# Designs tried in a protein design run: designed miniproteins, single chains, continued (5). Part 91

Each design is a single chain, and the fold is of that chain. pLDDT is the mean over its residues in the fold that is shown.

## One batch from the design tools (miniprotein)

Design m19341
Fold by ESMFold2-Fast:
Structure m19341 (fold): chain A 60 residues (1-60)
Amino acid sequence: SLLDENLESAREELKELAKILSKEEVENYAKFKLEIAKDVLSDEDFEKLKEVIEEELKKL
């Protein structure tokens, strides 16, 4: 599905950013992405994106 493709793209983006940015910078970027996503995604899809982002941030 398009949602699954977008969630995988978000994982890969955070992984690539983590190679060149500090943990704090990646966390700030993730927060910014979630603020934008909250305005455009359904509550269900937003929670799925939030879970993916939080999982990647735990790996930092």
Scores: mean pLDDT 80

Design m19342
Fold by ESMFold2-Fast:
Structure m19342 (fold): chain A 68 residues (1-68)
Amino acid sequence: SKEELDALLKEATASVRQAIEAGDRQTALDIVVKAARKVLDNPDVSEEEAREFLRRLGEAVQAILAAA
């Protein structure tokens, strides 16, 4: 559901922020890849929902990197 995707985005964003603040770029990358795979591998997620999730995740990651 959209609510589940929003929850996944929030969790992934928080985890990426923690990894970047710790100076661990490899862990941050792994978190992003795992989140993307969960969405892309889920047959209940439409192409539009997957695109929006990836767009929002990318924006969140860019914002975290800009603040670091």
Scores: mean pLDDT 84

Design m19343
Fold by ESMFold2-Fast:
Structure m19343 (fold): chain A 79 residues (1-79)
Amino acid sequence: TAAENEALKQKAIEALEREIEEIERMKARGELSEEQAEALIEAIKEAIAKIEATTEDVEAVLKELTGELIAKAKEVYAA
């Protein structure tokens, strides 16, 4: 249902917002550079925007975005 999709989107957005907080903590501890933290936070913010715009196939979109974020994290950590 639309209500179930909205609840799923909200949970995903909340999880991504918590991930931004963790990235900022990692940066503060010197575990990530400023550039690495900015790249990851930007990618997560873009994912949140895509989730908010999604009206159909929410679960499939979340799976795709999760894969994209994992790929981006690997790219950033290898830089």
Scores: mean pLDDT 84

Design m19344
Fold by ESMFold2-Fast:
Structure m19344 (fold): chain A 89 residues (1-89)
Amino acid sequence: MKAEELKKKAEEYFEKARELARKAAESTDREEFERLMEEASEYLKKAGEYAKKAAELDPSIKEELEKKMKELTGEIQRLAAEAEARIAA
């Protein structure tokens, strides 16, 4: 695969992880929340793998992809904390 193809796949999986995390954050059912968060984590892992491969082929994009990974990880953590508070309340 070309670096650009791997980068696009990483970005697709980043967006899927965000979508699942947002759905989890809106859930009032703990089982649904846990399942959606697990799926979001799996997509985040896949995104990281594609990002790493893309950066190995094109080092110039490494910083951009690492920044996106950190931003998304932080966003998912914030959404998880918000959902946990709502479910616990």
Scores: mean pLDDT 80

Design m19345
Fold by ESMFold2-Fast:
Structure m19345 (fold): chain A 67 residues (1-67)
Amino acid sequence: SPSKEEILEFLRKEGRYDLAELLEKLAEQAKTPKDAPAEAELERLREEAEELKKKLEEAMEKLKKAV
């Protein structure tokens, strides 16, 4: 499974600081302690994380194929 650290390092090396910043903030939001958040908000964060992960995975695969 691709780790967040590995993806972040790759994005920074490629100069995609915007994506790295978004991924890092998304991870912090899921990790940061809050007042008992509603399940709906947790599901929203989960879906957003899954979508971002899928986009990053596609970008990495496309980069490999694109040469």
Scores: mean pLDDT 66

Design m19346
Fold by ESMFold2-Fast:
Structure m19346 (fold): chain A 59 residues (1-59)
Amino acid sequence: MEPSAEGYVKFGELLESLGLLEEAARAYEDAARLYEKKFGPDHPKAIEARERAKELLEK
């Protein structure tokens, strides 16, 4: 099964709701990487996913 950026965002949101913040951050990082590869590093979805990952890891 090939991972999708949107799938990683949904997975991160699920993990975040379960309190698995470190795993959620990793899922958001993977989503950001896929959005960045597809749309570029300045795309809103790539930035949003990366910011979510950073926020969870800095808590």
Scores: mean pLDDT 79

Design m19347
Fold by ESMFold2-Fast:
Structure m19347 (fold): chain A 90 residues (1-90)
Amino acid sequence: SWRDEIKKVVNEMYEEVEKLLENDPEGLEKANKLFIEFMEKLLEAETPEEIEEIVREFVERAKKELPPEVYKVVEEGAKKILKLLEEEKK
């Protein structure tokens, strides 16, 4: 399902973020909290439009709260998720 594809993208994003922050435990803790909140919101979302809003909020928070190299991973993953949502609307 499109929800399973989104979960796959989020997991791939987190694995990349974990590698980037392997020597930054404080940064990894912040990233982990943000990803947990993001995943919880995604599980509660019922429509593609709700997920699009959740993804946009996640990107904005990552830009503000996480290092630039981590934000780039989040931005690229968000683009993949938004593309999956666009394909579901067809």
Scores: mean pLDDT 82

Design m19350
Fold by ESMFold2-Fast:
Structure m19350 (fold): chain A 60 residues (1-60)
Amino acid sequence: MSGEELREEAETLLEAARELGNKEAEAYAEEALRAVEEGDLEKAFAYVTAAAMEIMKTVV
């Protein structure tokens, strides 16, 4: 998984979190974007996963 792919995923999750009003998912997506900028792809992937899980909790 590339840093560009993780960045795109994090941006998508940030938009979804904002539409749902899920502040926790929004925070995780922002942390994922920061990790991508730092080049820490493992950390970015972890935060992308956390944001996605928080969004799932909102819709199910």
Scores: mean pLDDT 81

Design m19351
Fold by ESMFold2-Fast:
Structure m19351 (fold): chain A 64 residues (1-64)
Amino acid sequence: SMEEVREIVREELERAGYEPTEGLVEMLAEALANAPDEEAIREGVRRAIAAMEANGIDPSVSTM
C-alpha cells in the first residue's frame, strides 16, 4: 500500500540523516509506488539519496 511505501521512505531518510519532510516523503513514495517489493523501495530511496549527495543537492529543495 502507499502507506507502507511512505513508511519505508521515511525510515530510509532518517537512517541517512535527513529529516523526512512530508513533501520529500510523498515525492519519493510516488516515484517508488510501482517498485516490485520492499527491497526495491529501500534500494530506490538509498539510490536517490546517494544521487542527491553526489550532486550537492539540498534535500529540502528536492520537494519543489
Scores: mean pLDDT 76

Design m19352
Fold by ESMFold2-Fast:
Structure m19352 (fold): chain A 104 residues (1-104)
Amino acid sequence: PSLYQKALEKIKKYEEEIKKDPNNADAWLNLGQAYLTLGEYEKAIEYYEKALKIDPNNARAWVNLAVAYLHLGDFEKAREYAEKAKELGYTVQADRLLRAIDLK
């Protein structure tokens, strides 16, 4: 199975989870990650923002939001959100992303 096929299966799974519990921050986060894999950056951002509205301390959502903005060429937002993820303890992933941004 391709990464594309795995992303489609994740979308089906987490859409069902959100129907049962719309306050499941991890379901919104995983839905965003699936759309990020598909190159649907604006849709990924929408779902990460929903996850962060439920759990603003979700460091994984902040780093993934930064990745989506990096793909859209918004380096200022990418840096801001990567630094937020680092503050919340997601140091290794955030530092890798900040290093990539600094090369732009």
Scores: mean pLDDT 85

Design m19353
Fold by ESMFold2-Fast:
Structure m19353 (fold): chain A 96 residues (1-96)
Amino acid sequence: MMRVRLEIEVEIGVARLDAAVSKLAIDHMLADPSTPKEEIIRELRRAIRRLEEHIERLRELKERYPEMAELLEAEIRLLEEAKEEFEERLREVEEE
């Protein structure tokens, strides 16, 4: 149990860190008016794809370790919310 929990916590930590780093990078690019819109769009699309990969990975872990399902479901919801925020931001940038 301890090893399984540690492996799950590492995967969650990696997903959270990746989401946070992507947000900081995108916020930094948005704060710089010299950054081309196509570059911001590329980074947003990459962030969305990476979040989809993390969500799928956590869903696989949930199926493999049903005893950890409640924790994994909570983390998946947070990542899905982050993805929705990036998708909304992508729409705004594409529409100006």
Scores: mean pLDDT 85

Design m19354
Fold by ESMFold2-Fast:
Structure m19354 (fold): chain A 84 residues (1-84)
Amino acid sequence: MKAEAEKAKADLEAVSEALFKAAEALKKLDEETGREYEEKAKEIVKKAEEEAAANPEKALEIYKEAREELLKLGQEVGDKIEAL
C-alpha cells in the first residue's frame, strides 16, 4: 500500500509540474486564465496532500483522484495553448 501511494503521489507531482509549465505558457496568451488554472492546480495538490496525511488508508485513492483532476485541467490548458 505505502509504495503504491508513494508512486501515485510521484505521478501527481509529475502531472502538477507539467500543468504549471503549461499554465505559464497560457499566461503569455491570456494571463488571467493562466493564473486561474495555476491556482486551481495548487488547490488540488494542496488538498490531496492534506487529505492523504489525515487519511493515510485512503492516500492511494486521494492521490489518484487528484491526478485525474489535474489531467483534466491540463487538457483544458492544452486546448487553449493550441491556439498559439
Scores: mean pLDDT 79

Design m19355
Fold by ESMFold2-Fast:
Structure m19355 (fold): chain A 68 residues (1-68)
Amino acid sequence: PPAPPLPTVETAPGRYQGAGADTTPEELIEGQYAVIDEQAKLNPEITPEQVEAIKEEVRKGIALLEER
């Protein structure tokens, strides 16, 4: 018997984006946060401080790109 298929729970909401792609900057930020949170769960070597720093950088980056 082969190994059972793994669940697709790792698919972040932002990756799927199947609804006509009317994505706002806040939705992009939230999607990125979800991905970062999932990555942190998969990589215990990543500290909470690093996770927070990455999230802040993503938020600032998206905001600055929008302002440009």
Scores: mean pLDDT 65

Design m19356
Fold by ESMFold2-Fast:
Structure m19356 (fold): chain A 86 residues (1-86)
Amino acid sequence: MKVVLTLKGLSVEQITGWALRAIGLGLDGYDVEVKIEGDTLTITIGGLSEEDVQHFIELAKEYAEKGYKVTIEKKGDEVTITIDFS
């Protein structure tokens, strides 16, 4: 399975923190792609199990509980999670 994590409205510090997490996933053997466009960070993670995908859904729920706007969409084997920090 594949997760596309789109993070909007990020500070430079937040971009750095999320980019370091993405590097960690790549070092753990996942297929990771990172794109930075202004204050938006897109992390694409391939090679995920259904349990790994559920972990990302739980992360998204934690941000929703903090009051951020969160959208989760499933299209085949791809789950897109958008979190807006603005």
Scores: mean pLDDT 84

Design m19357
Fold by ESMFold2-Fast:
Structure m19357 (fold): chain A 60 residues (1-60)
Amino acid sequence: SSQIAQLQQQINEKVDEINKLTAKKREAEAAGDKETADKYVKQMKELGREVVELMRQLRA
């Protein structure tokens, strides 16, 4: 269904964003920028929760 396709697209987009944030977090950690690294960790956790919720909707 179109709804399932839209949910899959949203999940893929958020996963891609998490991957980009993971790279940025590692760069910040390498630079010793703990504050920036922590900011990215918080954003990744929020996106992760959104992905879990979308996956639950997909399986409902």
Scores: mean pLDDT 88

Design m19358
Fold by ESMFold2-Fast:
Structure m19358 (fold): chain A 67 residues (1-67)
Amino acid sequence: MSDLQQGMRHLREGAEAEARGDYETAARHYERAAELFSRVLGPDHPITRGARAAAERSRRLAREQRE
């Protein structure tokens, strides 16, 4: 599969994990999507930045759940 297609798959899997409240799994998928999008679209592309922001948000939520 292309890096763009793999990035889109990881973005979807991250969103599904987030919907289940599994923020650790969501963060890993969003990180992977951001890496893939960065290679294809560049680091400053809105899609790449969106995936990175989602990963950061998911990591914060995962930390809050362990409280």
Scores: mean pLDDT 85

Design m19359
Fold by ESMFold2-Fast:
Structure m19359 (fold): chain A 67 residues (1-67)
Amino acid sequence: IFSTQFRETFNLLDKDGNGTITKAELREVMTSLGQTPKDEIINEFDKDGNGTIDFPEFLEVVSSFTK
């Protein structure tokens, strides 16, 4: 339930449609959900260290804080 809303949110943040968002955009989403994400946690999902998060990692982060 509501997984479509997270996909739509991700698509809005994924400006280039390449399947990734920035760590800053992820922080904004989590803040809008009433969470205060720590940089350490966000960095753990940035597998390549390039400052971007793909859709599966985005879902993992959001689900971890909304469950």
Scores: mean pLDDT 69

Design m19360
Fold by ESMFold2-Fast:
Structure m19360 (fold): chain A 89 residues (1-89)
Amino acid sequence: SAEDFYNEGKTAYKSGSATRAYQFNNAAIEAYKKAIEVKPDFAEAYYELGKAYEAQNNKEEAAKVYKTLLEKFPNSKFAKEAQAKLNEL
């Protein structure tokens, strides 16, 4: 399910260490993309995907994901969080 992919992504992200962060963040990114593919209205998965890109220092992709969250889910609590993230990038 979308929730299963989302939880897989969160587990991968949490498991990252400084030396393995890139590997685990890549796994998290792929899991969150699958969650969004299964459930396109999953605002939280977009937010976590943006954070995973930031953890890889991929600011361009993070900004793109956060902007998509704001455009698709402007009334979500994650929209406010995404706006704060965009202001930091």
Scores: mean pLDDT 78

Design m19361
Fold by ESMFold2-Fast:
Structure m19361 (fold): chain A 70 residues (1-70)
Amino acid sequence: MAEEKLEEAERLFEEGAKHVENGDYDTAIEKFREAAELLKEIEEEMDSRTVSLYVAAQLGAVAAEIEKEL
């Protein structure tokens, strides 16, 4: 279960990054936040990989919000 959520979060993070590259910031923010939410569900099993991805997802969402306002 947790492994499946980690893989889904990784997929969502990659999709968010693609949407940032395409200028689709609203969709990018949504994808990054979805990734972070999935990672919160497995926080009891957080290792350095999961923590790094969670931080990256949160920072990605913030960066996309800033880009959207420019």
Scores: mean pLDDT 77

Design m19362
Fold by ESMFold2-Fast:
Structure m19362 (fold): chain A 105 residues (1-105)
Amino acid sequence: EELLKKGIQALVKKDYDTAIKYFEETIKKYPDSPVAAEAYYLLGVAYYKQGKYDEAIKWFEKAIELDPRLAPRAYYLIANAYRQKGDFETAEKYLKKAEEIEKKL
């Protein structure tokens, strides 16, 4: 929890390498937990902000696997990552997935 908080503070300061370290430590300390799911999501956000879209997508998918409640916001960012890569067709598919899940909430 303190590690997660430090990671978020590093994200806000745009210190993405430090943020990544704290999120990785959070995952290692609390595997298969809601805290780990949030850490995977934030790890994806950090990689996304660095322009590392393939890594971002990978970690967003891990977050959804652990906590499906993260799927709407994670699919939205996966869609944005595909758009940044120029794959507009795949981006649209993920945006529709996010919308469909939000309608069920």
Scores: mean pLDDT 86

Design m19363
Fold by ESMFold2-Fast:
Structure m19363 (fold): chain A 96 residues (1-96)
Amino acid sequence: RVEPTPEARRRALAREQLLALLAWARESGVMSPELVEELRRLIREAFDDPALVEGLLAILDEEYARHSAPLTPEQRAARAAALAAAEERVRAAWNA
């Protein structure tokens, strides 16, 4: 195992959460303003390359323009579960 810096751990967590939300969104076929906001936050935390971050945020801005409905309670619960699972995986990897 490697003992990363707090910044590296934060970025690793954000990347896992970003991948989990993208996988969940793809599986559910859902995108909403609420999900876009969370994805924007995770992209900013997951990467330290300004050009990559800017490009990914531009893609999300395009996607946001296509949406008009918030997540349902069931979709919010599923999203929360996916994020919690990603956080647990990162925590287990860094603590084992």
Scores: mean pLDDT 70

Design m19364
Fold by ESMFold2-Fast:
Structure m19364 (fold): chain A 58 residues (1-58)
Amino acid sequence: MEEAEKLYEKGKEAFEKGNIDEARKYFVQAAQAYVDRGDVEKANEILEEGKKLIEEKK
């Protein structure tokens, strides 16, 4: 998998462009990469952020 930071950046970029499905996929992949690195707290933070952003889009 790509580095967690790169996946997170791609998720944010996809969200900015209105590609919500892509953004969600990247956020999930970033969270998984953070878990693999032992950063469980960061992974949970990213998942919560992704949920909030998607909910704001309705």
Scores: mean pLDDT 76

Design m19365
Fold by ESMFold2-Fast:
Structure m19365 (fold): chain A 100 residues (1-100)
Amino acid sequence: MSLEDKIKEIENYVKKIFEKYRPELEAALDDPEKVREIVRKMIDEINKYLKEKGYSKEDRIIAYETLLNYVLDFLEKHGASDEVREAALAELERAITEAR
């Protein structure tokens, strides 16, 4: 598999997981703790899938950075508070750091 094909596969899976949790995230826009919980669920599902497929730590970082972009873009477009955005960012940055 080419590097580009692998990145596309990872990005497509991340998008699928984001879309699965998008309604829950939309309902939780005023609750930083709920947003953190939902983001953690997305990270856990992505991590489990990538590990089961034998993907590397570097591949997991790509997945988490892709999820970060989807989550932050969604929160910005929906006018989420700084506290909610910080909660999501902290959880995703933790996952990226732990994968390194």
Scores: mean pLDDT 85

Design m19366
Fold by ESMFold2-Fast:
Structure m19366 (fold): chain A 58 residues (1-58)
Amino acid sequence: DADRQIADINTSMSNSLQQASNNLRSTGPENQPSADDGNNSANSFRDQAQQNQQRYQS
């Protein structure tokens, strides 16, 4: 099911971006703005994943 696959993809992208952003934050204060942007993007993908999960679970 496409909705299920899209939900899984968005969840994976959210987790990957959050981990990458946390790694950037650990490399130095100059990377904190980029890390913040990454965390915001991760939250966006997480919201999309939840919407897609509701569609295939309905």
Scores: mean pLDDT 78

Design m19367
Fold by ESMFold2-Fast:
Structure m19367 (fold): chain A 54 residues (1-54)
Amino acid sequence: KKIEEIRKRFLEEMQKAGVDPEEAERVLKETPNFFAGELLREGKSASEVIKEMK
């Protein structure tokens, strides 16, 4: 599914930023996958995405 690819990309970017995989998964559960993927496409860093969604 397309959503699964977005989730995979999000987790990869989170790991590159040094964010715990568990924290990244939590953010994905609380945030629609399309929205998280869209923020990353706009050039937001993984850390910034997590901080905004907390």
Scores: mean pLDDT 62

Design m19368
Fold by ESMFold2-Fast:
Structure m19368 (fold): chain A 66 residues (1-66)
Amino acid sequence: KKEKIIKEQAEVIKERLLSSPKTEETEEILKLIEEGKYEEALELYRKWIGMPEELIKAEKKKLEEI
């Protein structure tokens, strides 16, 4: 299910961010995860790490296909 995959990815990101220096961007991502807005958190995280827009779109489309 889409929700399960998104949640699992968000949990991995949460663990990683908790071990990273706190910035405005990382705090916003953690807040989105806490609020259950996993898709928004994943998109913001991917932009923050500098993932190419093409790959961000591909990942989003892959989740929509599930």
Scores: mean pLDDT 74

Design m19369
Fold by ESMFold2-Fast:
Parts: C-alpha cells; structure tokens; sequence
Structure m19369 (fold): chain A 90 residues (1-90)
C-alpha cells in the first residue's frame, strides 16, 4: 500500500465518520450541525483520487443524508443539496 492509497482509505474512513456524526447530530435535534458534518463529508469525498472509493464515499453520504432528512424534515432543502452534490461524485 502506497502513501497515496493510504490517504484515499483515510479520507474514505473520515467521510464515513463525518456522515455518522451528522446522523448523531440530527438525532439530537442539531440540524445545522448535521448539515455542516455532511458538507465536510462531501469536501473529504471530493479529495479521494480513486474513483471507486470516491463513489463508495458518495453513496454513504447519500444514505446518511436521506436518513437525516427523515429525522429533520425542516432541513430538507439543505440535505437535498448534499444528496445532489454527492450524486455528482458517484
């Protein structure tokens, strides 16, 4: 495993962690924090050079964003923007 491959795997893990933090924030009623975590997860996913790993990160973010939309429907527009941007990475 090269350093570049390690960087991609680390970014994938970080994007997944940020998505989990977004879901946890939404469960606590912290919609603005949930949006920020998902936006940060998108930024991290965009940095992944391997297209297969980037697609995996994007799909994880989409699944997470759909879940937080169910928990926080008042932030639907913000979460829909995250989903749209994640689909562009897939």
Amino acid sequence: MSREELDDEVQLALASMLTALAINAARQGKGEEAVRYLEKALEVAKSIKNPELRKQAAEDIIAGAERVKELMPEYKEEFDRVIEKARELA
Scores: mean pLDDT 85

Design m19370
Fold by ESMFold2-Fast:
Formats: structure tokens, sequence, C-alpha cells
Structure m19370 (fold): chain A 66 residues (1-66)
């Protein structure tokens, strides 16, 4: 079914986005700890929002597949 393939493809995209955002979040948090507190904190906030959005979309498409 074309719809199922599209949903699985979107789920995979958001899964990768979650992994990428988590990795970037970890780097930003470390940056904040190591002395670039203002920029590191701002970047961490942005990646936290991106991670949350990606998780919500991933769960949405996973639910649609079932």
Amino acid sequence: EERKKLLEEKAEIYKKAMENSQKNLDVARKRAEEGDKEKGTQLARAYEMALKSAKENYEKYKKEIE
C-alpha cells in the first residue's frame, strides 16, 4: 500500500531527525558547561524543541501505520 510506505518513510525521516537533534543537543550542553554558557544554552534550547517536534511527528506516523 502506497500510504503505508509513505508513512513508514516519514517515520524514518523523523527518527533520523530525533537522533541528529539528540546528538546536537548533547554537544550544545557540553559547550554550555565548558564556558560558552549563553550560546550553548540557546543552542540546547533550540535542539530540545527540534527533538520534541521530531518525536511527536515520529509517534504520529507510527500510530497511523497501525
Scores: mean pLDDT 80

Design m19371
Fold by ESMFold2-Fast:
Structure m19371 (fold): chain A 92 residues (1-92)
Amino acid sequence: SKIEKLEEAKRLAEEGIENLYQFGLTGDPQYAEEAAKNFEEAARLAEEVGDKEAAKYAREAARAALLPTGLLPLIYGEQAIKRLEEALEELK
């Protein structure tokens, strides 16, 4: 269902944020790579259900996570989560 896909996309985007925090704490590039994968999968699921804004922000978070972009991947990831939460609220 659309709700199940939005919930999964939100969970993946939240995992991406957690991996970015771990990257900030440890400096281990594996966390940045996992964050990018989480955000790309979240974008795919969001796009599949027609949430173009959530997909856009998640995709930008994935790109920013692998570049020296400071806080941008966190900002984009949080925007993706916000859009997914708004979509879920509309379905209740």
Scores: mean pLDDT 87

Design m19372
Fold by ESMFold2-Fast:
Structure m19372 (fold): chain A 55 residues (1-55)
Amino acid sequence: MPTPEELLEELRRRAEELQDSSLLALLDYFEGVRHKMSEEQARRALLTLREEMER
């Protein structure tokens, strides 16, 4: 199971490929508040976002 940090790196690369500045801003905001979340909460949120970005 990927860590939240690994998921953030993967999603940032995908957002760059999509040239989605709003998604990049959302990911930057998430990094800023990551320390306020449990690992489970962070991973769940990022997995949900990843699923929405996939076909």
Scores: mean pLDDT 78

Design m19373
Fold by ESMFold2-Fast:
Structure m19373 (fold): chain A 67 residues (1-67)
Amino acid sequence: VSEEEFDREVEEALLLIQATVAEKAGDYESAAQYYERLAKLSEEMGRTDLAEDYRQKAEELRQKAAA
């Protein structure tokens, strides 16, 4: 893969770890922010279905944070 594609894959992995940790900790606001970043990154990588899943997850977490 190209260097920029490799960097995006590394960023995706790190963001996913941070999102999962935040969600398990009950930090829904931070988790939602990480999933939103994952959605944007996935869209840039042409993974539209995955980006949609991450946006949906971020919205659900924002609703939990607001409750």
Scores: mean pLDDT 80

Design m19374
Fold by ESMFold2-Fast:
Structure m19374 (fold): chain A 80 residues (1-80)
Amino acid sequence: VDPEEAKRKIGEGEGIFHQAGLEAWKSSDLEEALELIEEGAREAKKKILEADPENGEKLVKELEEGAREAKELLREKHEA
């Protein structure tokens, strides 16, 4: 795979997750916010694995941990 194309797709995946996080944080509905994080993580994971299947698994693990932490912060925000 072309390294430049792989880099672009990984960046797109990271951007999708970042944008989903911003939209989730603006939501007043916890269930909607959690769904936005889950969908953003799912899309980002797909793009990362398509770009680099071997090294992408490590990035996907970091993304899944980030999504878990984001969901925890959203729950805390809505419980306050």
Scores: mean pLDDT 77

Design m19375
Fold by ESMFold2-Fast:
Structure m19375 (fold): chain A 63 residues (1-63)
Amino acid sequence: VAPLTPREAAILGLALEGKSQAEIAEELGISQATVSRTLARLEAQGYLARDANGRVLPGPAAR
């Protein structure tokens, strides 16, 4: 199991479902900036990838 915080795991799961950053922020009760920053960190760690259109895909470290 990948060492994600509960918040990071929730954001990753919702993003993989195709929810927007605004929808994730509203559902988790956090700022959109926090969602954006967390997604960038998850991408850097290989948990997700984004295409040229910003579409979220599973990364090589997603488990």
Scores: mean pLDDT 74

Design m19376
Fold by ESMFold2-Fast:
Structure m19376 (fold): chain A 55 residues (1-55)
Amino acid sequence: STIEEIRELAKEHPELPGAEWISKMSEEELKKYLEERGITPEEALAQLKAAVEAL
């Protein structure tokens, strides 16, 4: 599940902007958060992976 991958990646990389905050959200909370911002889970995961690569 893409939402689970986002949460795991955020927990592994607390140095990323918003990662500590995202890691504390439930799967349902994270899904709603992304929907409210107009971001798909797949887009959010891609953005986080790009941020990790930039470290």
Scores: mean pLDDT 78

Design m19377
Fold by ESMFold2-Fast:
Structure m19377 (fold): chain A 72 residues (1-72)
Amino acid sequence: SAKALEEAKKAFEETIEFLRSLGTPEAEEAVRAIEALAKALEENNGVLTPEVQALLRQAQALLARVVAALQA
């Protein structure tokens, strides 16, 4: 639905702001991955194409690295 896409965009913006506040190289990589994912979702009207799915997996992996770095 249109509401779900708007909520997803807001969640991406909030996540990017949080990651930028950390100022770490891992967070910067995660920001770039989330921005690429958000752009691909907009260009594909929210459809989870194989390319969008690959970008989602990459963003998830980089977010896991940020969490691991914060716990070290």
Scores: mean pLDDT 81

